# Designs tried in a protein design run: designed miniproteins, single chains, continued (5). Part 9

Each design is a single chain, and the fold is of that chain. pLDDT is the mean over its residues in the fold that is shown.

## One batch from the design tools (miniprotein)

Design m16281
Fold by ESMFold2-Fast:
Structure m16281 (fold): chain A 82 residues (1-82)
Amino acid sequence: SKEIEELQEKLQEAVQAGDARGAAEYTLKLVELELKEKGYSEEFIEEILKEMKKAAEEAIAAGESAVEVVNKIVDVFFEKVN
């Protein structure tokens, strides 16, 4: 998917620039697209994105790196999704 490729490129650029907020935004968009492709309901996707966004905001507020912020989002994703 072109949208997935563009988001992956933007995520890589954000991580290289140390842009934790940008890295969080692009990671959340990529996860949303994956959940939609796998056929999860809109209600479930909204719930999981809310939890991932909270984890990302907490990590950003704590001064965590872009890589660490991405890891926090991915950890929540794997805890909630098989």
Scores: mean pLDDT 87

Design m16282
Fold by ESMFold2-Fast:
Structure m16282 (fold): chain A 58 residues (1-58)
Amino acid sequence: MSEEEAIELATKAAKEGKDKKESAEKAQNMGVRLVALGLVSAEQASKAGKAALEEVGA
């Protein structure tokens, strides 16, 4: 999976959050699932989560 695809998935998850805390939790949960599936590394998931939260303003 590309870093851009991981960012898009984390961003979509963050947008479903009702507030900044829920957005952060949803982005983190997406990253954890992608790592568990072997699609990205933990470092890539962390970067994608941070980028997603910046994009949604959280």
Scores: mean pLDDT 78

Design m16283
Fold by ESMFold2-Fast:
Structure m16283 (fold): chain A 68 residues (1-68)
Amino acid sequence: SIDELIKKAEELRDKLYELLSKVDPDVAENVREQFQKQIDEARENKDKQVAEDTVRSLEHTIKLLESR
């Protein structure tokens, strides 16, 4: 469901913020704001595709950071 995708995106957003905030708090906040806008768009428009794309982007970004 879209609600499950939104919840997953919010959990991944928070995980990404924790990872980035240890390196650069300003970048962490900027990235958090950008993903929050995507999450808000998915919720407002009930757009499952935007929610899925947001989850995928968050998972990919986290994976890249963890591989450093």
Scores: mean pLDDT 85

Design m16284
Fold by ESMFold2-Fast:
Structure m16284 (fold): chain A 58 residues (1-58)
Amino acid sequence: GMAAAEAGARGGREGGAAGGPEASKVSQDGLYNIGLSGMPAKAAAELGYRQGREAAEA
């Protein structure tokens, strides 16, 4: 539902910030770059935030 999507979008963005720069750096340190079409954790969090926001707005 809308409320769940909104909470998820907010939580996704907040989670990225709460993890701190070290957590973000570790994720970008090649764990995602080495195996797949690498979305760094920050980009993944932003995408989730946008999708959740669009779902809540629709």
Scores: mean pLDDT 51

Design m16285
Fold by ESMFold2-Fast:
Structure m16285 (fold): chain A 62 residues (1-62)
Amino acid sequence: MMEEIEKLAEEKAEKLLAENPNPTFDQIRKLAKEIAEEFGISEEQALMLVGSIINRKVLEKE
C-alpha cells in the first residue's frame, strides 16, 4: 500500500535535494502537501514520510 507512495516521495525528495542540498522546512512542507494531494493521505503523514526520507538521505551522505 505505502510502497508506491514511498517510492514517489523518495524520487521527489531526491530531486529537491539535487536542487537544494539544504532544503528549508517550507520546501519540505510543500513537497509533503503535493504527495498528500496525489495519494489522498493526510499532510501530517506525508510530512512524516518526507521528513524521514530527507533525514535518512542526509545521514547516508558520504
Scores: mean pLDDT 75

Design m16286
Fold by ESMFold2-Fast:
Structure m16286 (fold): chain A 96 residues (1-96)
Amino acid sequence: MKAEEEREKKEREERIERAIERLIEEAERRGDYELAEKLREQKKNKDEKLWERAEALVYTAEELRRIGEEIDAELKIKQGVDVEEAKKKLEELRKE
């Protein structure tokens, strides 16, 4: 139990860190360098509010990505294009 809790914490922290890095990259891409610097400082200080927002974004981004891929697969099946590959992808997405 304790070992599994430590593993889950590491996986969660890694996922959150990736989300924070992505937020910084998106801010830079939009030219919002002030926000990017602020996010870097909050990451260094392990700001709880930033970590909480990053967790919510990870969940939302993964969910949106799955929905988009599922829709694309369903459209390909309806159009009769790459039906076998699309069907396999849809099975993988639904199995998660």
Scores: mean pLDDT 70

Design m16287
Fold by ESMFold2-Fast:
Structure m16287 (fold): chain A 100 residues (1-100)
Amino acid sequence: SPLERKFYSFLKYLKSRGIELTEEELDQIFEDFERLVKEHPDMTPDELAEKFLEKYKDHPRASAYAELARLMAQAMRDEGLTFEEVREIAKKAYEKVKKE
């Protein structure tokens, strides 16, 4: 799908920069994202990315976490997808990048 390709391209870009997310990191990002969206349903994708940067300010991959969160929020808004649907698409892209 076009959205899966977008997540794939981003994750592939991160890997090319030496940023290889673990499955545990991805699951933590999903949990934090779901919580943030539920607590702040009116947040823009940019505002949500900024909250991720604040939460992970001392983490070396904070910017990558924030951008993944932005992409997920944008997909939910632009495509009218649920969190579960966006999470499944992102997971499929992640598994494809991990295998390659």
Scores: mean pLDDT 85

Design m16288
Fold by ESMFold2-Fast:
Structure m16288 (fold): chain A 102 residues (1-102)
Amino acid sequence: NIEELVKKLAPNASEEAKELLKKAIEYIEKGNYEEAVEKLRELLSLDDLNKDVIAAAQYLIGEIYLKKGDIEEAKEYYESVIKDYPEAKEVVELAKKKLEEL
């Protein structure tokens, strides 16, 4: 299931970026939010990231805030995905769905 989510969020990502996204999602699912943030920081430090990968990372940071109960911070990340990365269509639709539910 995590493999399918990574392919959906960032289909054109490098193998390194896909592995970091996969590990971040695994940590989020386990409730290991600090480790998830570390993997997302590693991801965002990579050179020449395409916009869908950056959008996916921002969305996942929003998910971490939401799971920690920081609703307003989560909303800011979802709104940033929609505003700053409109071409990342799959991630934008997920962010819009989250904002409708909050």
Scores: mean pLDDT 86

Design m16289
Fold by ESMFold2-Fast:
Parts: sequence; C-alpha cells; structure tokens
Structure m16289 (fold): chain A 100 residues (1-100)
Amino acid sequence: MELEEVVIETPSGEVTLVLPKDATPLQLAQRLLDVVRLLGESEAEAILKQLVEYARSRGYSDEEIEVFKRIFALGLELERKGEPRDKIRWEMQKEYEKAK
C-alpha cells in the first residue's frame, strides 16, 4: 500500500501523519485516535478539522466524512471509558461495516 505524509498544524505545533494514499474512513479515524492518545484531547478538534479538509482534498464525499467523524467519536468514547485497545478497534471496525 502506498503511503503519504500529511502535515497537520495544531496549537502545539506541527504533527506529521503517515497515511495510506487511499485511506478509508476507518483508517483515518484509527490514525486520529492514535494521535489523540499522543497529544491529548485538547488538540483533537483542530486535528479533526484539518483531517476533514485533507479527506475532502482526496475526494471523500460528505457521507464518507460523516462516517469518519462517527467512527472517531465512537473510538474516543470507548477510550474515555477505559476499554481495551482490541475492543476499541473491533467496535470501530463494526461501525465502519454498518456505514457501508
């Protein structure tokens, strides 16, 4: 799978994400959740907004953007509840399959 680097500007500085060029809504949501774990939730809204604009630039529809946001919100909720990483990944995958 071909990878690309995406530079996201946050209030705390620049974050470089390595993403598949044809990333799915699930893959974007998983990567954003990993970045939130590293930087904390205070940066999450700015990072989310920039990833939405990135996804649009790559040809995502409004429906695919909403799927990405929904999967990310679910993952973040489960992270806050202290659910195991494997369970979070499984629930995010299930939500993505329902949205197709």
Scores: mean pLDDT 79

Design m16290
Fold by ESMFold2-Fast:
Structure m16290 (fold): chain A 96 residues (1-96)
Amino acid sequence: NVQQVQQQGDQLVQDVRDFGNQRLSNVRNQINTGSPQDSYQTGLQQRQDLVDYTGRVQGTLMSHGTQVALDQAHRVDRITVDTNRQITDLSQQALS
């Protein structure tokens, strides 16, 4: 039903935030412990992992066929874009 689909979608949005935060933590840890080049490579890998994961989540949400799920998919896209910008900024800062 619509309520169950909304609750499942809200959980998926939260899972994306948590996944994105883990990707950011991985980049920060590499910057603190590794070389600038390793930090840059880690940033590229974490960005790709985020895009792959969130693409699957958006596909699941869009398959629900509701306006609520469309709104949730848009939230996932927003989180993905914002998190990838943060990863890029951190990785570029490591090179300077």
Scores: mean pLDDT 84

Design m16291
Fold by ESMFold2-Fast:
Structure m16291 (fold): chain A 82 residues (1-82)
Amino acid sequence: SAVIEEVKQLVEEMKKNPEKASEIAGRIIRLVAEAVATGKLSADEAREVSQLLREAAPEMDEKGRINLETAADFLDSVAKTL
């Protein structure tokens, strides 16, 4: 999925620019929520993104970890509304 690949790129950007953690997490949330709303991403793929963020969280600083875990929780909620 092009959306999942873009999320992976944003996670790598967060590793390189920890100061942008909140901005990047917000971009991930918007990207996935819009893709789900427009039928470009399934609920299962949204859960896959959530799991990807949870797995990447331990590789971040504290701010990055909290932002990725919060984004994952939000995306799990979005997936449940489908």
Scores: mean pLDDT 84

Design m16292
Fold by ESMFold2-Fast:
Structure m16292 (fold): chain A 86 residues (1-86)
Amino acid sequence: APAPLYRPDEEVAALLREGGETRAVLTEAEMVAALRALVESRGWYDAERGEYVFPESDPLARLTGKTVVSEAELRAALRAHVTLVP
């Protein structure tokens, strides 16, 4: 079966565009990949720990409510900001 598709809200869509992703409908894996590319480009990904590290002033810290998040926590935060496409 194809992976579920989601439509991000404007907050997540703006972050995805900064990561180079402009599609209106994406899988969770595609959204995470775009955000990871953005975070890695800024030097904010700890590959050894598998953690994302955000400055307190960044919209990603506000979106997740934390400055250090795992991929699972990032996925959970994204699910609060997306609508499942039937």
Scores: mean pLDDT 82

Design m16293
Fold by ESMFold2-Fast:
Structure m16293 (fold): chain A 80 residues (1-80)
Amino acid sequence: SEEEEIRKLIEDNVKTLVDTYAKWFNLTEEQKKAVEEAVKSKIDEIVKFYLELRKQGKSQREIDIEVLKKLLDIVNEALK
């Protein structure tokens, strides 16, 4: 399904983002796990957000940017 394709895309990108963020900011193992769990708990919400932006007629680039911003917000919230 479209939702399954989007979920896979987000999951693959999230793993890369978390690994990159952990290396750049020297996250502890506990911080890395907190970020991973926070993103996993929000994956359905992120997929819904992606589909909503597509329904609004946003371009793929605009959707990608807004989804990345949402992912970064989740990461930063988990690190408070």
Scores: mean pLDDT 81

Design m16294
Fold by ESMFold2-Fast:
Structure m16294 (fold): chain A 89 residues (1-89)
Amino acid sequence: MARERLERATLALEGWRAAMEMGLNPDSTKTLEDLPEELREPALEFAGRLERTGRPRADTLSEEEALALAEELGQIPEEELREAREALA
């Protein structure tokens, strides 16, 4: 269902943001293991894509940019994202 896809993308975005806030880097004392198990895989996929774009931190992303990344990771149809934006507005 469309709602499930949106929820999965939102969960992935939140997991990735939490991972970045906790300091996802090799020299950090914090690791992805500090995240809930359900958020680890989504966070890893999001972090990998963000790293390729050269934007290493979630705190530097706007809500619109974060939604765009969630769309790619969660494979949300553009129509569903538009409805979500209207609900937020």
Scores: mean pLDDT 51

Design m16295
Fold by ESMFold2-Fast:
Structure m16295 (fold): chain A 63 residues (1-63)
Amino acid sequence: SRELYLRIAAHDLGVPLEAVEEAFRLIEEGKSKREIRETLERRFGVRLSDREIDGLRSALAAL
């Protein structure tokens, strides 16, 4: 279920699977939205909005 969810989220956001996996890891570690955004941009060249990060946070909490 988690793997399928990660693949769907990556496809819907148009980002690499590894970027969504890293975002979930950072959320679970309690990182701020700023730290998550900056890490994804630095490591993967991915720019997520605050809304998209909030969406991932809500999704993880529902899993």
Scores: mean pLDDT 84

Design m16296
Fold by ESMFold2-Fast:
Formats: structure tokens, C-alpha cells, sequence
Structure m16296 (fold): chain A 81 residues (1-81)
């Protein structure tokens, strides 16, 4: 439920909607993750997008790879018991 919502937000992430999507992501994440894990996730996603922007990523396929990397990282956090 909440995990599926998180994945949806991550899939819809773009450079133009980045801050609005991160705000939505944080609100959903607070329901299922610790405060430390929320901060770790947001920091990691921010780093990925900052590095992509610096590299001049404009290709939708490359952006999709970055989104998938963020989704896999989120799954790793959720799997920690």
C-alpha cells in the first residue's frame, strides 16, 4: 500500500517536479520508515538527481535508470528489519 505509493512517486520524479515529489515522498515515507531512514532515502535521491543534472542528463532512458536506482535503494531500506 504505502510502499506502492512510494514507488509511484519515484517513477513520476522529474527535474522540474523534484521538490514537490520529494515533499510527497517524505509524507508517505514517514508512515513506514524511521526518521533516520527517511533522511537517508531523501539524501540519496537528492544526490542521484544532483549528479544527473551535473552530467547533463536529458535523455528519458537515462532518467528512467536513475529513477530505478532510487526505487531499488528504497526497497533495500524497506527490507531492513
Amino acid sequence: EEVEKMIEILKNLTFSNFYEQLKKLREVAKKILSDADVLELISYITKLFVEAKRKGVTDPEELEKIKNEAIEYFKKIVEKK
Scores: mean pLDDT 79

Design m16297
Fold by ESMFold2-Fast:
Structure m16297 (fold): chain A 95 residues (1-95)
Amino acid sequence: MPLPDFSPLEKAVLKALQKHGKLTSSQLAELLGQSQSAVSRVLDRLAERGFVRKERVDRSTVAYSLNPESAPSLAAAMIETMARQLIEEGLIPES
């Protein structure tokens, strides 16, 4: 399945989860300077699209992490996007 288009906030959430492994919506809100409700809405959309898994730490605490099944495809698509930008701008010194 091809990588869908991501909003800036969705990209920021995915990057934070890649860097930190798993985070709660409140931790993501603090890290990204967003409201918890805005982050929760983004996490819900990403979970519906299969990119993020909802994990229960305990009954009152929910953490989010990248879906392992989608992580290789997501990483490959991000690398491809970066490579295309560098090639188009002629910034890659050698292939």
Scores: mean pLDDT 69

Design m16298
Fold by ESMFold2-Fast:
Structure m16298 (fold): chain A 76 residues (1-76)
Amino acid sequence: MEELRQAARDATERARELLEKVKDKIPKSTYERFKGEIEGAERALADPELTPEQARSIIRHLERVVKELEKILKES
C-alpha cells in the first residue's frame, strides 16, 4: 500500500508542477478545472481508509492529468 500512496503523491506533485508551468498559457476556467482535479486527488489521498483499488484509480486519473498538461506545455 505505501508504494501506491507514494506513487499517487509523486503523480500529484508532478501535476501541480506542470499546472504552474502552463497557468499563463491556458484559460482560467481550464486552470481551475485542473486545480480542482488535483485538489480532489489530494483529499482522497488524505483518507486513512484508502484502499489499494482507490489508490490505483487516483494514480490513473493523475497520470491522465499529467499527460494532458505535458501536451499543453509541448504545444505552447
Scores: mean pLDDT 82

Design m16299
Fold by ESMFold2-Fast:
Structure m16299 (fold): chain A 103 residues (1-103)
Amino acid sequence: MTDAQRIADARNDLRTAEELLRRAEELVEQLKEAIKKGSSKKEIEELYRKLSVVTTAGAISAIAAIWLSRGLDAALEAEAREVLRRIREIAEEADKLVDAYLK
């Protein structure tokens, strides 16, 4: 793989990660509202599962962007690391929300 191809692939993976981050932000807000409103356990579980899929996929794309850009584009690597950090924060928040709900 050429350096130009790695950077092109890294940009595509970062774009995917950013789209999934936006989706994760929407889903965690929906999860918070569902818990606050006393929605059914099934609805809360469905939202949590959907959020888990999105954050997992987003993390994989962000990690791929980090790996592909490493040593070739420091700014792209930094942006991918920031997206990964935000995705992980949302996943941790969702885990805490569901843990508190189940107690």
Scores: mean pLDDT 89

Design m16300
Fold by ESMFold2-Fast:
Structure m16300 (fold): chain A 116 residues (1-116)
Amino acid sequence: MELVDKAREALERAKSYLEKAIEYAKQDPEMALQYVSEAVRALGEAGRHFKELLDTENKELAQEALRHVEEAMRAAVKAGDYFQSGEKIDEAIKYLKEALEHVDRALELVDQIKAS
């Protein structure tokens, strides 16, 4: 499996976990926090694969994808802090949606790397 395919699989797992965190956010914040933890782990894996791609011909696209992964991780961690405190669940959901937007942008960049 190519590094770009490993990055895509990690991003797709992160997206799934972020979507589940949003689903459970109001009904089960403890379950939502568990899904945020899994999403952060998957984003870390994607970030490692993009760092390995920085030494290739796709360096610029890989660097942009890595930036989106780092922003998604920041947003997801912020959401996790709100779930752990049990306060501002609506703010946690906003940060999860921001993390999803960054994951979707990174997935678009994966498609561009594969096309080049």
Scores: mean pLDDT 88

Design m16301
Fold by ESMFold2-Fast:
Structure m16301 (fold): chain A 63 residues (1-63)
Amino acid sequence: MTGEQARAAALAAGRRGNGALAGAGGSMTKHSDGPEFGAEAGREAALLAGGDPEAGEKGGYSA
């Protein structure tokens, strides 16, 4: 399996979710919770979708 192909698929799935998540979180600005919460939420979302947690960690809110 090519890592680039798996990563591209995860990014495509993440982009579809990002539109809705960005809209919902547009008014939410937390200085301390933002980076760590984003990474953990992205990782769990990737795991729930059966994807790569690595992609979730990278984008924080991917997939």
Scores: mean pLDDT 50

Design m16302
Fold by ESMFold2-Fast:
Structure m16302 (fold): chain A 71 residues (1-71)
Amino acid sequence: ALPALTPEELAVLRAVARNPGISKDEAAKLAGVSRSTVDRLIERGLLVEKDGKLSLTDAGAQALAEEHARR
């Protein structure tokens, strides 16, 4: 089973989905979390950082869609 995302992790994924190309610090501020939460999502392969810019991976987009499908 795919591990459930925390509300904090979901907030980061939503922030990056709405604002592709934002920095780690901007994503953390928009989601109201620490930078370490953003780094953890990169380590999990749900986000990728390229040239200081964050974007969702296919896995991150899928995880966000799966959480939206939960009632």
Scores: mean pLDDT 78

Design m16303
Fold by ESMFold2-Fast:
Structure m16303 (fold): chain A 74 residues (1-74)
Amino acid sequence: SAEEFLKKGIEAYKKGDLETAADYFMEAVDKDPGLGEAWELLEKVIEELRKAGKTDYADRVEAYLQEKRKELGI
């Protein structure tokens, strides 16, 4: 479920595995676009990825959010 992906993403985030966390949070949004916590955590992960120097990955996640918002009309 979307909530299971959210939980896995939070576990990865707590371990400092930002890329894995982002992947799980994106999966959670794909399963349930109404799960607002997943959107908020993706934005936080983007900032943490940029701080970690993982700019290319942060740009990819940001592009995902932009396209997803367009798809949903929000």
Scores: mean pLDDT 85

Design m16304
Fold by ESMFold2-Fast:
Structure m16304 (fold): chain A 62 residues (1-62)
Amino acid sequence: MSELQLKWVQEMLRLVGDSTQEILEAKRAGDYKKVEEILKEHRSKSREMKEALEREIAALKA
């Protein structure tokens, strides 16, 4: 397994864990707007990690 792949897996697991807890709390409070906000933040961070990984892979191919 590559160093980049391991880092990606670890960061994704952490992000999912944090988001899950906050989403469950917001759902119990009936705050669906906060649920949407958390999901948006999760998608943004996930996208940044994927883009960084793609750039590293592209650099290795060059």
Scores: mean pLDDT 73

Design m16305
Fold by ESMFold2-Fast:
Structure m16305 (fold): chain A 68 residues (1-68)
Amino acid sequence: MIEIDPSLEDKVRVTYSDGSVTVFDLSGPMGEVARAVILTVVRTRPDAVEKIAAGTGPRGRELAEELR
């Protein structure tokens, strides 16, 4: 499931099936690497991801749309 969280801006919060949470900053120098990792995990290991919350900044919106 994907949610929109305006407070995250260009960040993405990934909640895994074990309840652990990781926040990725897509605006940083490793933002493209973070995006690629999120997309790879969702596409290859969907059962490992419970929920994704994306911000409403340009990079957050782009990732949210790509995950639909």
Scores: mean pLDDT 79

Design m16306
Fold by ESMFold2-Fast:
Structure m16306 (fold): chain A 87 residues (1-87)
Amino acid sequence: TALERLRETVERDEAELERAIAAGGPLSPEEIEAARLAIEAARAAAEGDFERARRLGAEAAAALADPELAAALLATVESAIEAARAG
């Protein structure tokens, strides 16, 4: 289901972010914070907490300060909410 794929994506993205940080990748502190908040937003969506998902997504977008990346993050969070609602 869409919800099962969302849960798998959250788990994979979290592991990938942790590996990238451990490897000393080129991520800025702001990018790491935005990624962590975006993963938590997707997790909240998978748990059915859509209000928390949107709030965390907004915080992730604000952390980047880049309007284009912020819009992409917000779209990804809304996509996660729709996947969770679809089941």
Scores: mean pLDDT 79

Design m16307
Fold by ESMFold2-Fast:
Structure m16307 (fold): chain A 81 residues (1-81)
Amino acid sequence: SMLPERVRRAAEELFRALAALDPADRAGAEQVLRDFAARNPDLSPEERRAVIERTMEGLRALPLPEEALAYLEGLMRRYLG
């Protein structure tokens, strides 16, 4: 609600793409993040951090293993941080 609409939409897009994957599909997760970064080249560092935080909030609401969540957060920081 306090996030800009562009950041909210970007986080929702990234969340949907990652949530559709098998938690063990590391190659698929990397491809999702490469594609996301290519489609969103103009996000500022602050906006990229907000996308990561909001995406992780959504993913933590899913019944995912803690190791999968830690991997996805690290991957997002690698491609978007």
Scores: mean pLDDT 84

Design m16308
Fold by ESMFold2-Fast:
Structure m16308 (fold): chain A 69 residues (1-69)
Amino acid sequence: GKDVALAAAQAYQQLSDYYAAQGNTDLAQQYRARAQKLLELTKEKLDDIEEAMVRMELSVAQIELQRLQ
């Protein structure tokens, strides 16, 4: 549970850093906000809906990072 949220947060942080380096501040801020929300979820016990949401966020972040490679 929490490890998945941390992995998703780290992936979104990488996306934020990439877009910041490209000068795309809007996308950088959006991905940073997503990473911050996921980091907050690492501090809590997740219910089934939150677990599903976190798994979806990890998949989205991984797909977006793969597109940059």
Scores: mean pLDDT 83

Design m16309
Fold by ESMFold2-Fast:
Structure m16309 (fold): chain A 62 residues (1-62)
Amino acid sequence: SIEELLQKLDKNGDGKLSGMEVIELAKELGLDPREVIDEIFDKTGDVLEVSIETVKEIFESL
């Protein structure tokens, strides 16, 4: 599931992912990384670090 993939990327267990890790996952899932980064910025105002919950919401909406 997407939740398990996100947890595997969170190596530090802090509940956050780097924007680059999110983009790489988006490409692997066949999503447009530009749409993903735009939605991250709209929701958080930050493209460098994103919470797992926010990434999950974006991926589930696409």
Scores: mean pLDDT 74

Design m16310
Fold by ESMFold2-Fast:
Structure m16310 (fold): chain A 65 residues (1-65)
Amino acid sequence: DLEEKKEKGKENQKRTIQDMVKSFLAEGVSSEKIRKTIERWVEQGYMSEENAEAALATIDALEAA
């Protein structure tokens, strides 16, 4: 069923989100702008809270490095 296929996709989505965040930071987009964009995507339903949390954690890790 669709539920089973969605579970397998969750890990791939998180990796894609991390790569996207890294790309934006490499282009010189500020972490603040990326955070605001992620918040808006969650509010608009374009992104799950889990994916948003993974993206924010990725930003925090890259800023700490």
Scores: mean pLDDT 72

Design m16311
Fold by ESMFold2-Fast:
Structure m16311 (fold): chain A 81 residues (1-81)
Amino acid sequence: SYDEELLKKKTAELLKKAEELVKELGPPEDWSKEQYKEFAERLLEEAERKAKEAEEAGALEAAKKLREAIEANREGLKELL
């Protein structure tokens, strides 16, 4: 379906963003708690942008799944604060 194709595309774009952040911050095994927090916050910001793009494209189910993933990960981020 269109939603499935767009969700796959947006997920791939998020994976590329995660790879770029790892290159910027260095190897995860060397990260401080602050660097883990920065990684998580910046990836969540990108995920929100991708959810917005899905909504604007009319892929409401894809956007819903992205927002559900964002909410779940925000709870995990609170443990890093």
Scores: mean pLDDT 81

Design m16312
Fold by ESMFold2-Fast:
Structure m16312 (fold): chain A 85 residues (1-85)
Amino acid sequence: MRRYRVAVRTADGEVVEGVVTVEGDEVSSEDARLLAAAARHLGLRPRSEDPEVQLEAEVLIGIDRIRESLGLPPTLELLELEELP
């Protein structure tokens, strides 16, 4: 199991910080924004026990993948992703 400190800036300028957990090919968090940004950056599958968080994270990942293909900046700006000891 690996843990990462993550910081994300949203489109409205809010900064959200937290810790995500990585096990195998999955990253988990109960914050959809942290989950989406970490999963997309690490190339891992998002996982949440909350189906609303899971769906929101998948939608956010999809939106930012489309934006990337169009050369647009992401909706969620990854500010920090640091592996914890």
Scores: mean pLDDT 85

Design m16313
Fold by ESMFold2-Fast:
Structure m16313 (fold): chain A 86 residues (1-86)
Amino acid sequence: SDDETLRRAAELNGEIAAQRILLGDYGGGGMSFGAAATALIALGDYDALRRLGELMVEAEKLAPSVSPEEALKRLRELTERGAEEG
């Protein structure tokens, strides 16, 4: 369905945004974040949009401290905890 396509687009663009921020590409990360946010807004999923924003902030905090792979692993663990509490 169109909604499934939008959710997949949001998920993929959200992960790309986090990876770009971890690599110091804030411009590219912002563009991918914008694409993910647009898809979530079209779905009316403002809870997922809020979590995406939190994920971007955490990616920026981790970027100078750990490898991109380790940072991405930690971001995924935090996303799972947020989903369990929501």
Scores: mean pLDDT 77

Design m16314
Fold by ESMFold2-Fast:
Structure m16314 (fold): chain A 100 residues (1-100)
Amino acid sequence: MMSDEEWMEILKKEKVSFEEAKAMVRDMFARLGLEVPEEFVEELAEILEGAEPGVAVLVLGRMADFFRAHPDPESPETLREALELARELIAKFEQYLAEK
C-alpha cells in the first residue's frame, strides 16, 4: 500500500498523471482486500487521469464505499457499474469546481 508521504506528494500536484492514478487505484483495492483485473485498474486510471488530486481522492473514496456496500464486489457486473459511477462522479465534481 502507498505511504502517507506518497499520497501527500500526489496531493501537491495540479493534476494526476496516468501512473499516479494507477497507483492510487491499486492502493484503494489493496486497502479493500479486493483482487481485480489489471485492465480494470487501467480503465479506472484513465478516468482519473488529468483530474485535480482532491477530485481523484473524493472519487476513489466514493468508489471504496460502493465496493464495501456490494456483496459481490469483484463480479464483472459490479466492476462495470463502478466504472460508470467513476465517470459520473468525475464529471459531477469537475462541473461543480468549474461553476463554483
Scores: mean pLDDT 79

Design m16315
Fold by ESMFold2-Fast:
Structure m16315 (fold): chain A 84 residues (1-84)
Amino acid sequence: LGSEEEQEEIRRRGGTVYDSLDDLPDNSVPELYLGGGIPITMEMVEKLKGKGVKTIHHRGRGVLDEAREELKTLGIELVRTGVS
């Protein structure tokens, strides 16, 4: 339910909603917002290496320690969304 509302809000604000990481344009996605429950895996990190991502906003689920360390090495920051 929340993901659908988030997609509508992004579109309404003039943002772009992508159905998969494969649809992301290369070297043009500095900030990535992940929907609730999407895990950050090493496969995801590999797909993001060419996309120019600098910051990933996530809901704090399923981040593998290995993926977290690799993202730091690549200069990509992880930000947990909804944490005050």
Scores: mean pLDDT 65

